Designed miniproteins, single chains. Designs and how they scored, part 94

Each design is a single chain, and the fold is of that chain. pLDDT is the mean over its residues in the fold that is shown.

## One batch from the design tools (miniprotein)

Design m3454
Fold by ESMFold2-Fast:
Structure m3454 (fold): chain A 67 residues (1-67)
Amino acid sequence: GTTAPAPRPLSLDEVIKRARELAQEGDPLGRKALEYAEKAKETSGFEGPEYYSKAIRYVLEAERRRA
C-alpha cells in the first residue's frame, strides 16, 4: 500500500495535482498555486525554480489554513 511519507518538498506534479484539487474547491490560494505551477512547467530557465517555489508556498499556506 501507499506509505505515509515523512515531510518532504512536493514534486512539481504533486504541486499541480494538489493545487488543482484546492482550486476546484474554490480556494484562492489553490488557484494561485496552480497558476505558478503551470508557469514553472512552461519555464525551464532561471525563473522555473522561482515559480515552482511560489507554487509550493501557496499550496502549503492553503493547507495550513485548512488545518
Scores: mean pLDDT 74

Design m3455
Fold by ESMFold2-Fast:
Structure m3455 (fold): chain A 116 residues (1-116)
Amino acid sequence: AAPSVALRLAQVAFAHTLEAAVHALQGDDAAAEEADALAQRAIDRLSRLDPAVAAALRELRDAVLARARAGDAEGALEAARAGAARVVAAVPAEDRERLRRAFDGALATTEARLAG
């Protein structure tokens, strides 16, 4: 089946959170704020559909960006992996594998970008 609107918003929020972290770690504060604003909009929309998943993504966003703004790339990736597991646990069981694969792909891309 096609992913629900809630699953697509979770993927969008996660991707923009990782984009904001990369820009923050590179010292591009303006690009980081723009990406964070997109992540926050996706989380706000998601909160009207699935408040538990939105709360888990908000916690993920806060933890990832705190580490990234401190210049801690490894800590930001660790927070993203831990937060991703919590978000996956919050979605219905039938959707967990699809969301986990999407998050793993986004994380692999982000890790490659940060490695140079």
Scores: mean pLDDT 90

Design m3456
Fold by ESMFold2-Fast:
Structure m3456 (fold): chain A 57 residues (1-57)
Amino acid sequence: TGGAEAERLAAAGDAGGAGAAAGMSKIHNQNYEAARRGSQAGAEGDAAGAAEAGKEG
C-alpha cells in the first residue's frame, strides 16, 4: 500500500494538471479566465509578498 499510495499521489497530481487543462472547457472558460487573471496577478503579488516577508515561523 505504501507503494500504491505513492503512485496514487503522483496520479492525483497528474489529474490536477489535466483538470486545469479541462477547466478551459466551455463551462469553465469564463470562470477559468477570471481565476487565471486573479491567480496570475495574485501569484506575482503573493510570491513577492511571501519573498518579502516569507520567513514564517
Scores: mean pLDDT 50

Design m3457
Fold by ESMFold2-Fast:
Structure m3457 (fold): chain A 74 residues (1-74)
Amino acid sequence: SDEERRRRLQAGIQELAREQLAMDEEVEKRREEALELQKVDPKKGKELLEEIDKEEEQRRREFAERADRLFAEA
């Protein structure tokens, strides 16, 4: 039913939101580690921060794609 599809869509969106929040917390920890690394190796610390930024961009794209699939299935 359309109601059941809407419920699945809502549940999927909520799941994505929870995963995103948990990942944001891990990213924050990794950024702190990268900043500590910068104190002893500025180049490696900068490279790690740039890597974290690229991973975040990819993660955002993957979540957007998952959301698009949920909407297409609704």
Scores: mean pLDDT 82

Design m3458
Fold by ESMFold2-Fast:
Formats: sequence, structure tokens, C-alpha cells
Structure m3458 (fold): chain A 64 residues (1-64)
Amino acid sequence: MTDEQIAEEVARRTGVSPRAAALAVELAKNGVSPEQAADILVRQFGVSRETAREAVLLAKELLK
């Protein structure tokens, strides 16, 4: 999958914006921990910590 395709799938499954999904993919690719990446998404996009963590974990899974 391309990064764009992964971001689209993350946005679709978690309900986060396309921009938040793209950031989740970038953070997962850079090896940022799910906890730290979720904190960044909460601060930048105002999503819940649970949703942010789900988005990062899904991005990491799809990057395999």
C-alpha cells in the first residue's frame, strides 16, 4: 500500500480527518511510539486519545 492509501483507510475506519490520518502514518513510519503519536494527534487535531491511538496502531499494522 502507498502512504496515501494507508491514510485513506485509517481515516475511513477511525473517523479522523484525512490530515490527522496522514500524520498518524508519518508518525508510525518514523517509529514514534503509539502513546507519543496519540498525544501529538490529540494536541494537533483535538481527537480523543483512544481514537488517536487506534489511528496510529492501524497505520502501523497497514505499514507491514
Scores: mean pLDDT 84

Design m3459
Fold by ESMFold2-Fast:
Structure m3459 (fold): chain A 96 residues (1-96)
Amino acid sequence: MEEKEKLRKEAEEYQQLIDTLRAAVDAAGASDPGFRKAYELARKGVEGTPEQREKYFAEAEKVTSKGDADMARSVAEALHELEQKYEELKKKIEEL
């Protein structure tokens, strides 16, 4: 089906973006353990409850600079959104 092929192409594009962001985070974390820890905390925040989100974002600011904590948060939020879109797209492909 042409529609299924279009969805598969979109899924491949999302996976490439996810893989690229993950590689960038791994590289940044290897160079800066503070950034790695801030990113781990930010990921827990975006995956948690609103109360957990506020707590983990505040903890991230304690382990690295404000700029690096803000970057870690932004990347964690973007990656989480891309992962959710990818999962929805994969589900649509399976239902076709």
Scores: mean pLDDT 83

Design m3460
Fold by ESMFold2-Fast:
Structure m3460 (fold): chain A 64 residues (1-64)
Amino acid sequence: SGIAVARAKKDYTAKTPEEISIKKGEVLLVVRKVDEDKWRVYSTSLDRSGLVPSKYLEILSSSS
């Protein structure tokens, strides 16, 4: 538990060093929900982690 699988609903370009850029349709692991607006994700395809706005993500599966 604590990790969710999410998909990018649309493209997002990182605006700070803590953020990562994502593309629509990219599958990401949500490793932490930092607040309601920002989630820490990991991209397996890019081998990178960082923050993205939660509104750009659609949860596909999660364990509670």
Scores: mean pLDDT 79

Design m3461
Fold by ESMFold2-Fast:
Structure m3461 (fold): chain A 59 residues (1-59)
Amino acid sequence: SQEDLLRFSDWEAVLEEDPDNVNALNELGLEYELKGEHEKAKEYYERALKVDPNSKGAL
């Protein structure tokens, strides 16, 4: 939806300011997974785990 697109871009903006933001990395990973872009989703999830190995609290 249009609201989902705006929310997605907000997380992208967060990562531009803080590339190690675990919440933004996990949210973008989920969004790419839902869009069928599994390789991009994996990159974001792996980045989150490198920043905080315990970041799975939201999953």
Scores: mean pLDDT 73

Design m3463
Fold by ESMFold2-Fast:
Structure m3463 (fold): chain A 70 residues (1-70)
Amino acid sequence: SKEEIEKKKEAAKMFEEAVEALDNGDFEKAEKLLKEMVEFAEKYLSPEDQKEVKETVEHMEKVLEEKKAK
């Protein structure tokens, strides 16, 4: 539906902001955005889209932990 498309666009924007925060070394902002993405997906997206968001967040959390360990 149109609403689903708009919600997927919002999730994509949050992803872009999380990537920017991660690239800038703003780990607190990146962690907050990743958590908000999961909460947003669970509330507004289909189970299939929730899975895609969770996989994306898991990947970004691994990158975040690797950067924090250095």
Scores: mean pLDDT 82

Design m3464
Fold by ESMFold2-Fast:
Order: C-alpha cells, then structure tokens, then sequence
Structure m3464 (fold): chain A 73 residues (1-73)
C-alpha cells in the first residue's frame, strides 16, 4: 500500500541519515520517494534540503520543479 511504502521510505531515510546527516543524495532520493507517494510538500522540503547541502545536485534541481508544478494546481 501507499502507507506501507511511506513507512519503508521513512525507515530507510532515518537509517541513512543516522550514518551521515549531511548526505545531500539521501535527501534528494527521499524527495523522489515522496514525489512517487504524491506528497509534494514533503518532496519539496527534502529537495530544498539536498540543494542546501549540494547546490549542484541535478536530481534535486529537476524534481524540485516537478514538485512545485504539482503544488500550483
């Protein structure tokens, strides 16, 4: 289910950020996970955090635009 996928994403995120809380790629990948769950606000938050840590993260840049477009509707 969508809720089971959300819980799995949150568990993976907690585990990876416990190892390295400043890993921009983990935040970018979490943002993609939230996009797939249609949680556009959380996706936007995680992409912004990824870009704070690494302004050149392509995954976060491209997918932030997608999340923002969804939030305009």
Amino acid sequence: SKEEKRKLLEQILEKELAKDPNNAQVYAEAGVGYLLLEDYEKAKEYFKKALELDPNNKLAKENLKKAEEKLKK
Scores: mean pLDDT 85

Design m3465
Fold by ESMFold2-Fast:
Structure m3465 (fold): chain A 90 residues (1-90)
Amino acid sequence: SEEERRRLEEEARKLGEEYRELIDEAVEKQSEIIEEQKKKMKEALETLSPREGAVEAFRYLAEGSEAVVEELQRLRKKKKEEEEREEELE
């Protein structure tokens, strides 16, 4: 029916907005972590010997990668908890 089609279109629009907000939050958090790690890597390369600087830079890159993964997992868990709360209230 036309009513069912309109309802599905409205729900799809709302879902799209919600996913956009989640993606934007994830991207912002990733960008913050990456930018912080870039600064640490640059400082290591400028202050240490070339060999030691390279080793420390790669260590910071690894730490940054872990932090990004942890932040994404945290955002996913938060979203799941919000969905579970909505189901309990309905």
Scores: mean pLDDT 69

Design m3466
Fold by ESMFold2-Fast:
Structure m3466 (fold): chain A 55 residues (1-55)
Amino acid sequence: MEVSEEEIEELAELIEKKDYEKAQEFGRKLVLEKGISDEGVARAGGEAREKAYEK
């Protein structure tokens, strides 16, 4: 996974706030600006969602 822990936490926080539009845009920026693979972003999104829903 190429996504940093900070990026996963930021994505989880957006999901917790139910700001799904910003969460999607954040994931898109990881692909476009940082060169993260679509598969890497999908994994980060899943992990962030689990963090958001566990608390």
Scores: mean pLDDT 73

Design m3467
Fold by ESMFold2-Fast:
Structure m3467 (fold): chain A 82 residues (1-82)
Amino acid sequence: MSPEAREALLLVARASLLIMRANLAKKLNDMEELRRVLEELKRLREELRRKLAESTDPLAREDLEAELAALEEVIRELEELL
């Protein structure tokens, strides 16, 4: 695995963990936790955008684009709830 591919997978893993954290907070009606997760998701979205702009590996780009799209949908849903 290339260092670039590894970095992309780590970003995808971070996004997945934050999405799971958001889903748990929704079930618990924890609005403060949802706000914290939303801010972390927004920061990760910016990191994903930068990484995508810098990436020259087509496979890494595809993974980052798919995760960015999923992340933006979750951010939109959370903003509608808050």
Scores: mean pLDDT 82

Design m3468
Fold by ESMFold2-Fast:
Structure m3468 (fold): chain A 65 residues (1-65)
Amino acid sequence: TKEEALKEIKEEKEELLEEMEELKNAKTKEELLRAIGEILREIGDIWEIAIKNNIVEEAGEIMSS
């Protein structure tokens, strides 16, 4: 449902923010590259969910807040 998709996007956003915090605390090049890769993957997942459920506008609002 759209409600389940919105909940999933909000949960993914929380994970994205946690990964961004890990990026800030990365001590090695390997840690930095891993964090960047995870961030890009999460962004891709969010927009895939939004497109599949036709909630791109709502996802944009969540991501911008």
Scores: mean pLDDT 83

Design m3469
Fold by ESMFold2-Fast:
Structure m3469 (fold): chain A 74 residues (1-74)
Amino acid sequence: MTEEWREELDKVVEELKANPPTQEEMDAANRADAAGDITPRRLALSIQRALEEIYRGIDVAEENNKLKRELEKL
């Protein structure tokens, strides 16, 4: 169960590196999930979107933390 979804998620992540999904596609998947029309594929897509947001947030947070550390060292 969980491992099969992880394998499917890994494929989606690999495709994301080559062809990142548009914001429209992510919003459409989230709306379907919110409406209770949850399929494994749509759920995987919304999880992948959350992971992409987390990765983007980590990159931004790391840049901000570097700036703060440099500023505090001044």
Scores: mean pLDDT 62

Design m3470
Fold by ESMFold2-Fast:
Structure m3470 (fold): chain A 70 residues (1-70)
Amino acid sequence: IAPLSEEEARAAVEAVRELAEEAKRAEKEGDLSSAAAYITAAALIAIGAEIEGAPEELVEEALEAVREAA
């Protein structure tokens, strides 16, 4: 397997953060279906980055964003 480059890993973390923020926003607006969809997408991206060999610190950051939104 080819591990993720630092740039690819950082892009994945940014995508996870954006999805986590959208999930929190949707939840506050009462749109639980959209919130669930956003948090699921964020979790899958974070897990994918971990499997693809992203740096541990970036994976931890992505997973923390998911946990905060869940």
Scores: mean pLDDT 79

Design m3471
Fold by ESMFold2-Fast:
Structure m3471 (fold): chain A 100 residues (1-100)
Amino acid sequence: MKAEEYLKKGREALKNGDYDKAIEYFQKAIELDPNNAEAYKLLGEAYMKKADTASPEEQIELYRKAAEAYGKAYLLNPDDKEFQDLYLKAVEKIRELEKK
């Protein structure tokens, strides 16, 4: 399967609320095309959505994974301010959880 097919499957899983499958498909897309900034952005989005529904103990680790994915997207496409803003949003989620 090509990276684009995994991205399509991941987006379908994300829309259906199947965040674990979305994460798996986006990771496979990244393995095939490690320079695809969009794949890292989608991986971060899947981790953010999973974190929003996870237990408190799991939330911080999932938001960290989201921040790492968004950070990688930003490094691959530094002209895209959206990737920077998504990274900062994930970091803010971590800070709020650690404050409590």
Scores: mean pLDDT 85

Design m3472
Fold by ESMFold2-Fast:
Structure m3472 (fold): chain A 90 residues (1-90)
Amino acid sequence: GMLSEGELLVNATLLQLAVDYTVAKNRGDKEAAEYIEKVRDTIVKNEEKLKSNLELAQEVYELVQKMSRALDAGNLEELKKIAEELIKKL
């Protein structure tokens, strides 16, 4: 097959973070961009762990979606809190 379910989910998560980084950068929100990049780097470092644990990959994907909602709302404190939770989970 092309991609495993876990690999597809990790790739979808990384794509969402790339979109969010571009949004933060375009808004001039340097702090949001830095937290998004830190989350991306943490996910990349733990990519094999996520691909081997679908439940964890789903939890991480949901947290990234929640970060995206906080970014869209302009809620930097919520974005930071979710980023910290995600990093702690990995």
Scores: mean pLDDT 87

Design m3473
Fold by ESMFold2-Fast:
Structure m3473 (fold): chain A 96 residues (1-96)
Amino acid sequence: SSRIEENAKAIIEEAKKLIKEAKEEIKKGNYDKAKELVEDALRLAMTLDVLGRIEEATEITKEVKELVEILKKKGVEPSTVSLELLRKLEEIGKRY
């Protein structure tokens, strides 16, 4: 449906915006803010997966994983819930 497609497009754009903002916050040394933005982007990736936008969900999940590894090197650990969600989305992406 056009409405579902329009909603999915808006979610993709928001997730990409959150990832871009997280990268800028990392450059500024605002690692806690970057963590929040990355966790929000990860939740949008799960929403995209549920909507059947698996390719876009996988792309966002890969970018989130790279940012999570940067944050861990800076001593900032994402929540256990976010790390479990990341693992689930990575497993889903490997099936495609």
Scores: mean pLDDT 85

Design m3474
Fold by ESMFold2-Fast:
Structure m3474 (fold): chain A 60 residues (1-60)
Amino acid sequence: GLEEAKKEAEELLPKFVEYLATVNGQDKEKAEEKAKKAIEEMIKEGKGEQVVEIMKSYLS
């Protein structure tokens, strides 16, 4: 459900932020803020499962 997707996204967020910061050369804190907002927006649109799958795909 949406709450499970939100929990999984939060658990994956630290690793995903490290990935984004490394790839883009961004500060980790700035990458985290931007990623967190984008993830929350997608979850509000009912795309929580899609967000989790995208994050897992990049981290696999």
Scores: mean pLDDT 77

Design m3475
Fold by ESMFold2-Fast:
Structure m3475 (fold): chain A 80 residues (1-80)
Amino acid sequence: DEALRAALEAGDLETAYRLVEESDLAKVDPALIQRLAQALGEAGDTGSVNDILVRSFTELPEADREEVMQAAAEAMRAAK
């Protein structure tokens, strides 16, 4: 998760998304997934946000899923 945090802090969304894509989503810190979804939405990358939503439904525990999906939905609305 250190590499994902560093990529997000640097604004390197391509690297951050790739790290999440190559990882088991259930093993990633849900707060970092939420940050990535928000940053991607703010950048207008709704396709990547949608991929995170789909993966959250299938790969995340129920307790983490709702918060990640809510963050992604808000990010998509903020993106216009």
Scores: mean pLDDT 75

Design m3476
Fold by ESMFold2-Fast:
Structure m3476 (fold): chain A 60 residues (1-60)
Amino acid sequence: SAEAEAAYEKGLALYEQGKYLEAAEQFQRSLDIDPNSAVAAEARRNLARAQRLAGIVPEP
């Protein structure tokens, strides 16, 4: 979907800026909008990478 793709593109821009926490939030948003979008596989992969770089743990 266009909205899921737009969220993924925002995530990529934030990732390129080193804003890994914000990038992870946008990749997650893309998946929440459409888990089967054309970018879903890339969003899952980049979400995992962004989370590792941000030092995010699974639980708050």
Scores: mean pLDDT 83

Design m3477
Fold by ESMFold2-Fast:
Structure m3477 (fold): chain A 54 residues (1-54)
Amino acid sequence: MKSKEELIERLKKAIETKDEKLFNEVNYELMRLYKEGKTEDVEEILKAIEELQK
């Protein structure tokens, strides 16, 4: 089971290195969390990514 913090770190790495493959892998995991009803975890991850892109 991947922690929310682990997914945030992976997304940060993907954005920093412009690794589209890693970015897609994390997006798949976010979609799975959404299907499991963990909407708050997904929102926190997306907020962290938005903050990183500023």
Scores: mean pLDDT 75

Design m3478
Fold by ESMFold2-Fast:
Structure m3478 (fold): chain A 99 residues (1-99)
Amino acid sequence: SSAAAEAAREAGERAVERLEETLEKAVQKAEEHGPADAEALREAGRRAIELVKKGMLDPKNQLSYFTQAMEVLLRLGREGSPVVAEAAKEMMETIAELS
């Protein structure tokens, strides 16, 4: 139904907002411990969010974009501090709920 399609769209928009909030909080925590982690979060985290936004606008290629976002976050989590790894994990869980 049109109502179900609208609810799915709204859920996607809220997921993007959650990803942006998770990234912002993680950057703040990382800055308390050093600039390198904060920089990595900004670069990789923003890239992952951009990929999710592209996937939401392109249903045909959505899985490919979400997979790319997951790969970016997985790498970020492997190379980062515990704070960075937790943020990457939370962002990956949010993307998984969209799939």
Scores: mean pLDDT 82

Design m3479
Fold by ESMFold2-Fast:
Structure m3479 (fold): chain A 71 residues (1-71)
Amino acid sequence: MQEELDAGVDLIAMAVALKTGDYETAIRLAEKLIEKYKDNPEIVKTAYEILARAYEMLGDEEKAEEWRKKA
């Protein structure tokens, strides 16, 4: 339950940052999630999708494409 509780909070924070246009915070939270939950493929995939979207919104299409391929 601890990992699920922590992941839920981090996932919500990451989604809110992306939704509100705080792309730098969304990237930071997604990278943190990948490190914390590296053995959880669903969480890692979600973090990759958020990284791809955040980099796309920042205009870094090369990084956005890299993360899209990982998701």
Scores: mean pLDDT 78

Design m3480
Fold by ESMFold2-Fast:
Structure m3480 (fold): chain A 86 residues (1-86)
Amino acid sequence: SAMELYERALELAEEATRLALEAMREEDKEKAEKLLEEAERLLEEAKRLLESVRDSLPRSKLLEAEIRIGVAELTIAVAKLLLKKR
């Protein structure tokens, strides 16, 4: 259902944020890079799922998902910038 795909998209975006935060704490640069690659992969999956159900969702739920995805995008971007300074 559209609601199940929406909930999965939120879970994936939240997991992407979690992995990006973990990458910021990871002292091993190679491990941090792998965490960020996985975070980016999950974020892209979340975006695909959200796009597939966009027309089936109320605007309030679309806004919620866009905020969660935006938080994940920003967190990954910050983690990448910090990693480049190592």
Scores: mean pLDDT 89

Design m3481
Fold by ESMFold2-Fast:
Structure m3481 (fold): chain A 58 residues (1-58)
Amino acid sequence: KVEELVEEYLKRAKEAADNGDLDGVSEIGRELYEKLVELGVPRDEAARIALKVMGEAL
């Protein structure tokens, strides 16, 4: 479930990055963080995952 969500958001972030939409990448990362926290992922771990996804998209 978490792995599938991360893959989906990485794809979206990559598309935004490819279009030069850096604000979009940041927004996608924030959405991923919020969804991970809602799923019970600790805030520090959720933040680390979201940052990793944004970094991999860029």
Scores: mean pLDDT 83

Design m3482
Fold by ESMFold2-Fast:
Parts: structure tokens; C-alpha cells; sequence
Structure m3482 (fold): chain A 56 residues (1-56)
């Protein structure tokens, strides 16, 4: 999952703005919160934080 998400973010970053990619990641965070999947939630939050560091 995490490896797939990292590859997905890389692909999206080539086509979309950092703001658009961040919106997508926030949508995934909300999805996993609703599902109660804490492990996947943590993985997406970690990826978002790293992405924000690159965009800043």
C-alpha cells in the first residue's frame, strides 16, 4: 500500500500542482478515517507530510 501510494504521488506530481496533489491525499486520509484503517491512515499522513516538505 505505502509503496503504491508513493509511486502514485510521484506520477500525480508530474501532472498536477502541489496543491492538487495535497487535496487528493487529504481525500484519501478522510476515506481511511471513515473506514477505521489506522495503518493506511498513518501511511497516507506520512506521505502527505513528506510531500508538504518538498513543496515548501
Amino acid sequence: MKEFLEKLVEALSEQYTPEEVERFLKALINYYKEKGDEEKLKAVESILEKFRERAA
Scores: mean pLDDT 76

Design m3483
Fold by ESMFold2-Fast:
Structure m3483 (fold): chain A 72 residues (1-72)
Amino acid sequence: MSLVESLENIRRTIESKPNAVITELIIKELLELAEKVDEEVSKLLREAARALQNGDYEKAIELLDKAIELLK
């Protein structure tokens, strides 16, 4: 699976307003992906993870959309 496909799947999951367990797994996945990408994309993924930790799903989606756009 490409990085873009992984982020698009995460975005779709966030839009469905997942339970706390799934949200924790998404946060972990975003932080793991952030270690493997360019600094600009990494910063957006870390900020998206932080938004999810704060319950700000709308901001997390906006940050993921920016990260996906940079990868295209």
Scores: mean pLDDT 83

Design m3484
Fold by ESMFold2-Fast:
Structure m3484 (fold): chain A 116 residues (1-116)
Amino acid sequence: SITESGGGTYKAGSTVTLTGTGPASVLEGAKVFWNLEPPGGPLLEVIRNTSTPAPGIPSRFSGSLSGNTATLTISDLQPEDTGVYYEGALSDSLPAAVSAGLAIAGGEGAKVTVVE
């Protein structure tokens, strides 16, 4: 399983760092993604392929992976950034014997609330 941290209440204009930590066997060599579930809205793709902002996502969103810890950093927080952020990992490039059952791993979500 992936454990997410860094949720909380943040001021507009500040920076938040969210982390997801899991077993190295799940995260090493995986393609990490981050999704946002805004209040009352559908899931939005935020980061794809570990570090690439999804289409329409501002460059103030950045992703990285170091060892068994994935990081999402959001600078210059805006009210529209409020919601639950979910990390997932896809292991499409591993041999079938290793990747069986590891196609998707996800966290429980980190809630971020942006205030003035």
Scores: mean pLDDT 72

Design m3485
Fold by ESMFold2-Fast:
Structure m3485 (fold): chain A 68 residues (1-68)
Amino acid sequence: MVETPRIIANFVFGVYLSINEGIKLPEEAIEKAEKYKEEALKTFKETESPEDVKAFEEELKKYEEKKK
């Protein structure tokens, strides 16, 4: 079902956006986003525009760079 994967994908994108903007999130939300990040990116590539996919990839890259 396309709708449920898109909800999860947008949740993951929202978590990374919030962290990159300096918003503090519960650890459970961050762990859930980490768990579903690969599925979320795949869903974005299948359902969203190339511009939205690029936005997701840029936010994920910013988050991963902050971890280093």
Scores: mean pLDDT 77

Design m3486
Fold by ESMFold2-Fast:
Structure m3486 (fold): chain A 62 residues (1-62)
Amino acid sequence: MIEFPAPSEEVRRLVLEAVRHLSDVAAAMRILAEAQELVSQGDHEGAKRAVEELLREALERE
């Protein structure tokens, strides 16, 4: 179990916002999976960037 309190709060906020905008569970799960992988590696900045990039991509495409 990871003791470090990951800034998953910021990542989770982005994912929740993405779910509202996308209305597509598959897209939301993709964003969440990518963020979880990076957070698991301790790459919180990478996780944040990955979520933002995926969210931007989804919003640009619809």
Scores: mean pLDDT 64

Design m3487
Fold by ESMFold2-Fast:
Structure m3487 (fold): chain A 62 residues (1-62)
Amino acid sequence: SAEAHFRAGLERWAAGDLEAAARLFAEALRLDPEHEGARFLLEQIAAETGDPRIAETLAALT
């Protein structure tokens, strides 16, 4: 579910695994496009890392 992916993403983000967190937040958004929490945190990771793969994922999901 979207919420399960979001919670898993939060655990990975707390552990400092930003790549895993981004993938989990992206999947949460894919399952629930209205999930504002997943969107904001994915945007934050994209801004902080400058990873173009995360930016491309956001563009595909929004």
Scores: mean pLDDT 81

Design m3488
Fold by ESMFold2-Fast:
Order: sequence, then C-alpha cells, then structure tokens
Structure m3488 (fold): chain A 74 residues (1-74)
Amino acid sequence: SLEKKLEFLLEQLRKAMSEEEWKKVEEEIKKLKEEGASLEEIAKFVLEKNIEIGVRAVEEAVKRTVERIEEEKR
C-alpha cells in the first residue's frame, strides 16, 4: 500500500538526517496536510527529500575529500 511505502520512506529519511532537520521535515509535512495535500503528494515530497539528502551526502563527501587532499598538498 502507499501508506506502507510512505512509512518506509519516512523511516529512511529519519535515519539519514539530524533531529533538527527531521523537525523541519515534520513541520513541512504538517503544512502540506493542512493545505489538503493527498497521500500521494506527501509521499512524493518525502521521496524528493530522500533524494536530496542522498545527493547532498555525495556532494559533502566529495567536498571533504577535495579539501583533505588540498590540505595534504599544502
């Protein structure tokens, strides 16, 4: 079911972010619900957040690796 898929995505998202970032996501989901968003729209939002976190993690890993290499060459 879509509800089970959303629960799984929310669990993955919660594990991937800080308590502070999670509170912001909870507030955004609450706002979407208050604005009459469908379960599908909420699921899309959560999926997009999971993708954004994944992309950001890769970008941060690359940046830290480059900074470390530059520091070692200096």
Scores: mean pLDDT 78

Design m3489
Fold by ESMFold2-Fast:
Structure m3489 (fold): chain A 74 residues (1-74)
Amino acid sequence: MLEERLRELERELLELGVSEGRVAALKAAASIRVIGEAVDRVLAGEEWPSPEELKKRSLEAQVEALEEEIRRLR
């Protein structure tokens, strides 16, 4: 489950000394990127994604962003 994976990554980053604010900013940046990509695709002729699809893409992007931050710290 993506939400559980995201919570696990958040806990790991906090244990590594990353601030709650930085974790929140990384998650926000990932979600903004997903929304921007959806906007670009709609302007290119695709339909706006469903709320469930957009939520799934945002969660996947947030997981990827937090995994990248962990790799950066290792």
Scores: mean pLDDT 84

Design m3490
Fold by ESMFold2-Fast:
Structure m3490 (fold): chain A 57 residues (1-57)
Amino acid sequence: SEEEIEKLREKAREFARKALQYIEDSKVNPEESREKALKYAQEAVKYTDEIAEVRAR
């Protein structure tokens, strides 16, 4: 449970970092990079929601 939560936190952080990288890339390639940034940001949020579910045993 606690180990699962830590892994989910790491994934959320990784996807958030990728979203930020694509936001920077959107200055050069706006259309595709913006879509990817949004997708990764949504994935990061999804993992934070999963942490709440794991805590609700």
Scores: mean pLDDT 79

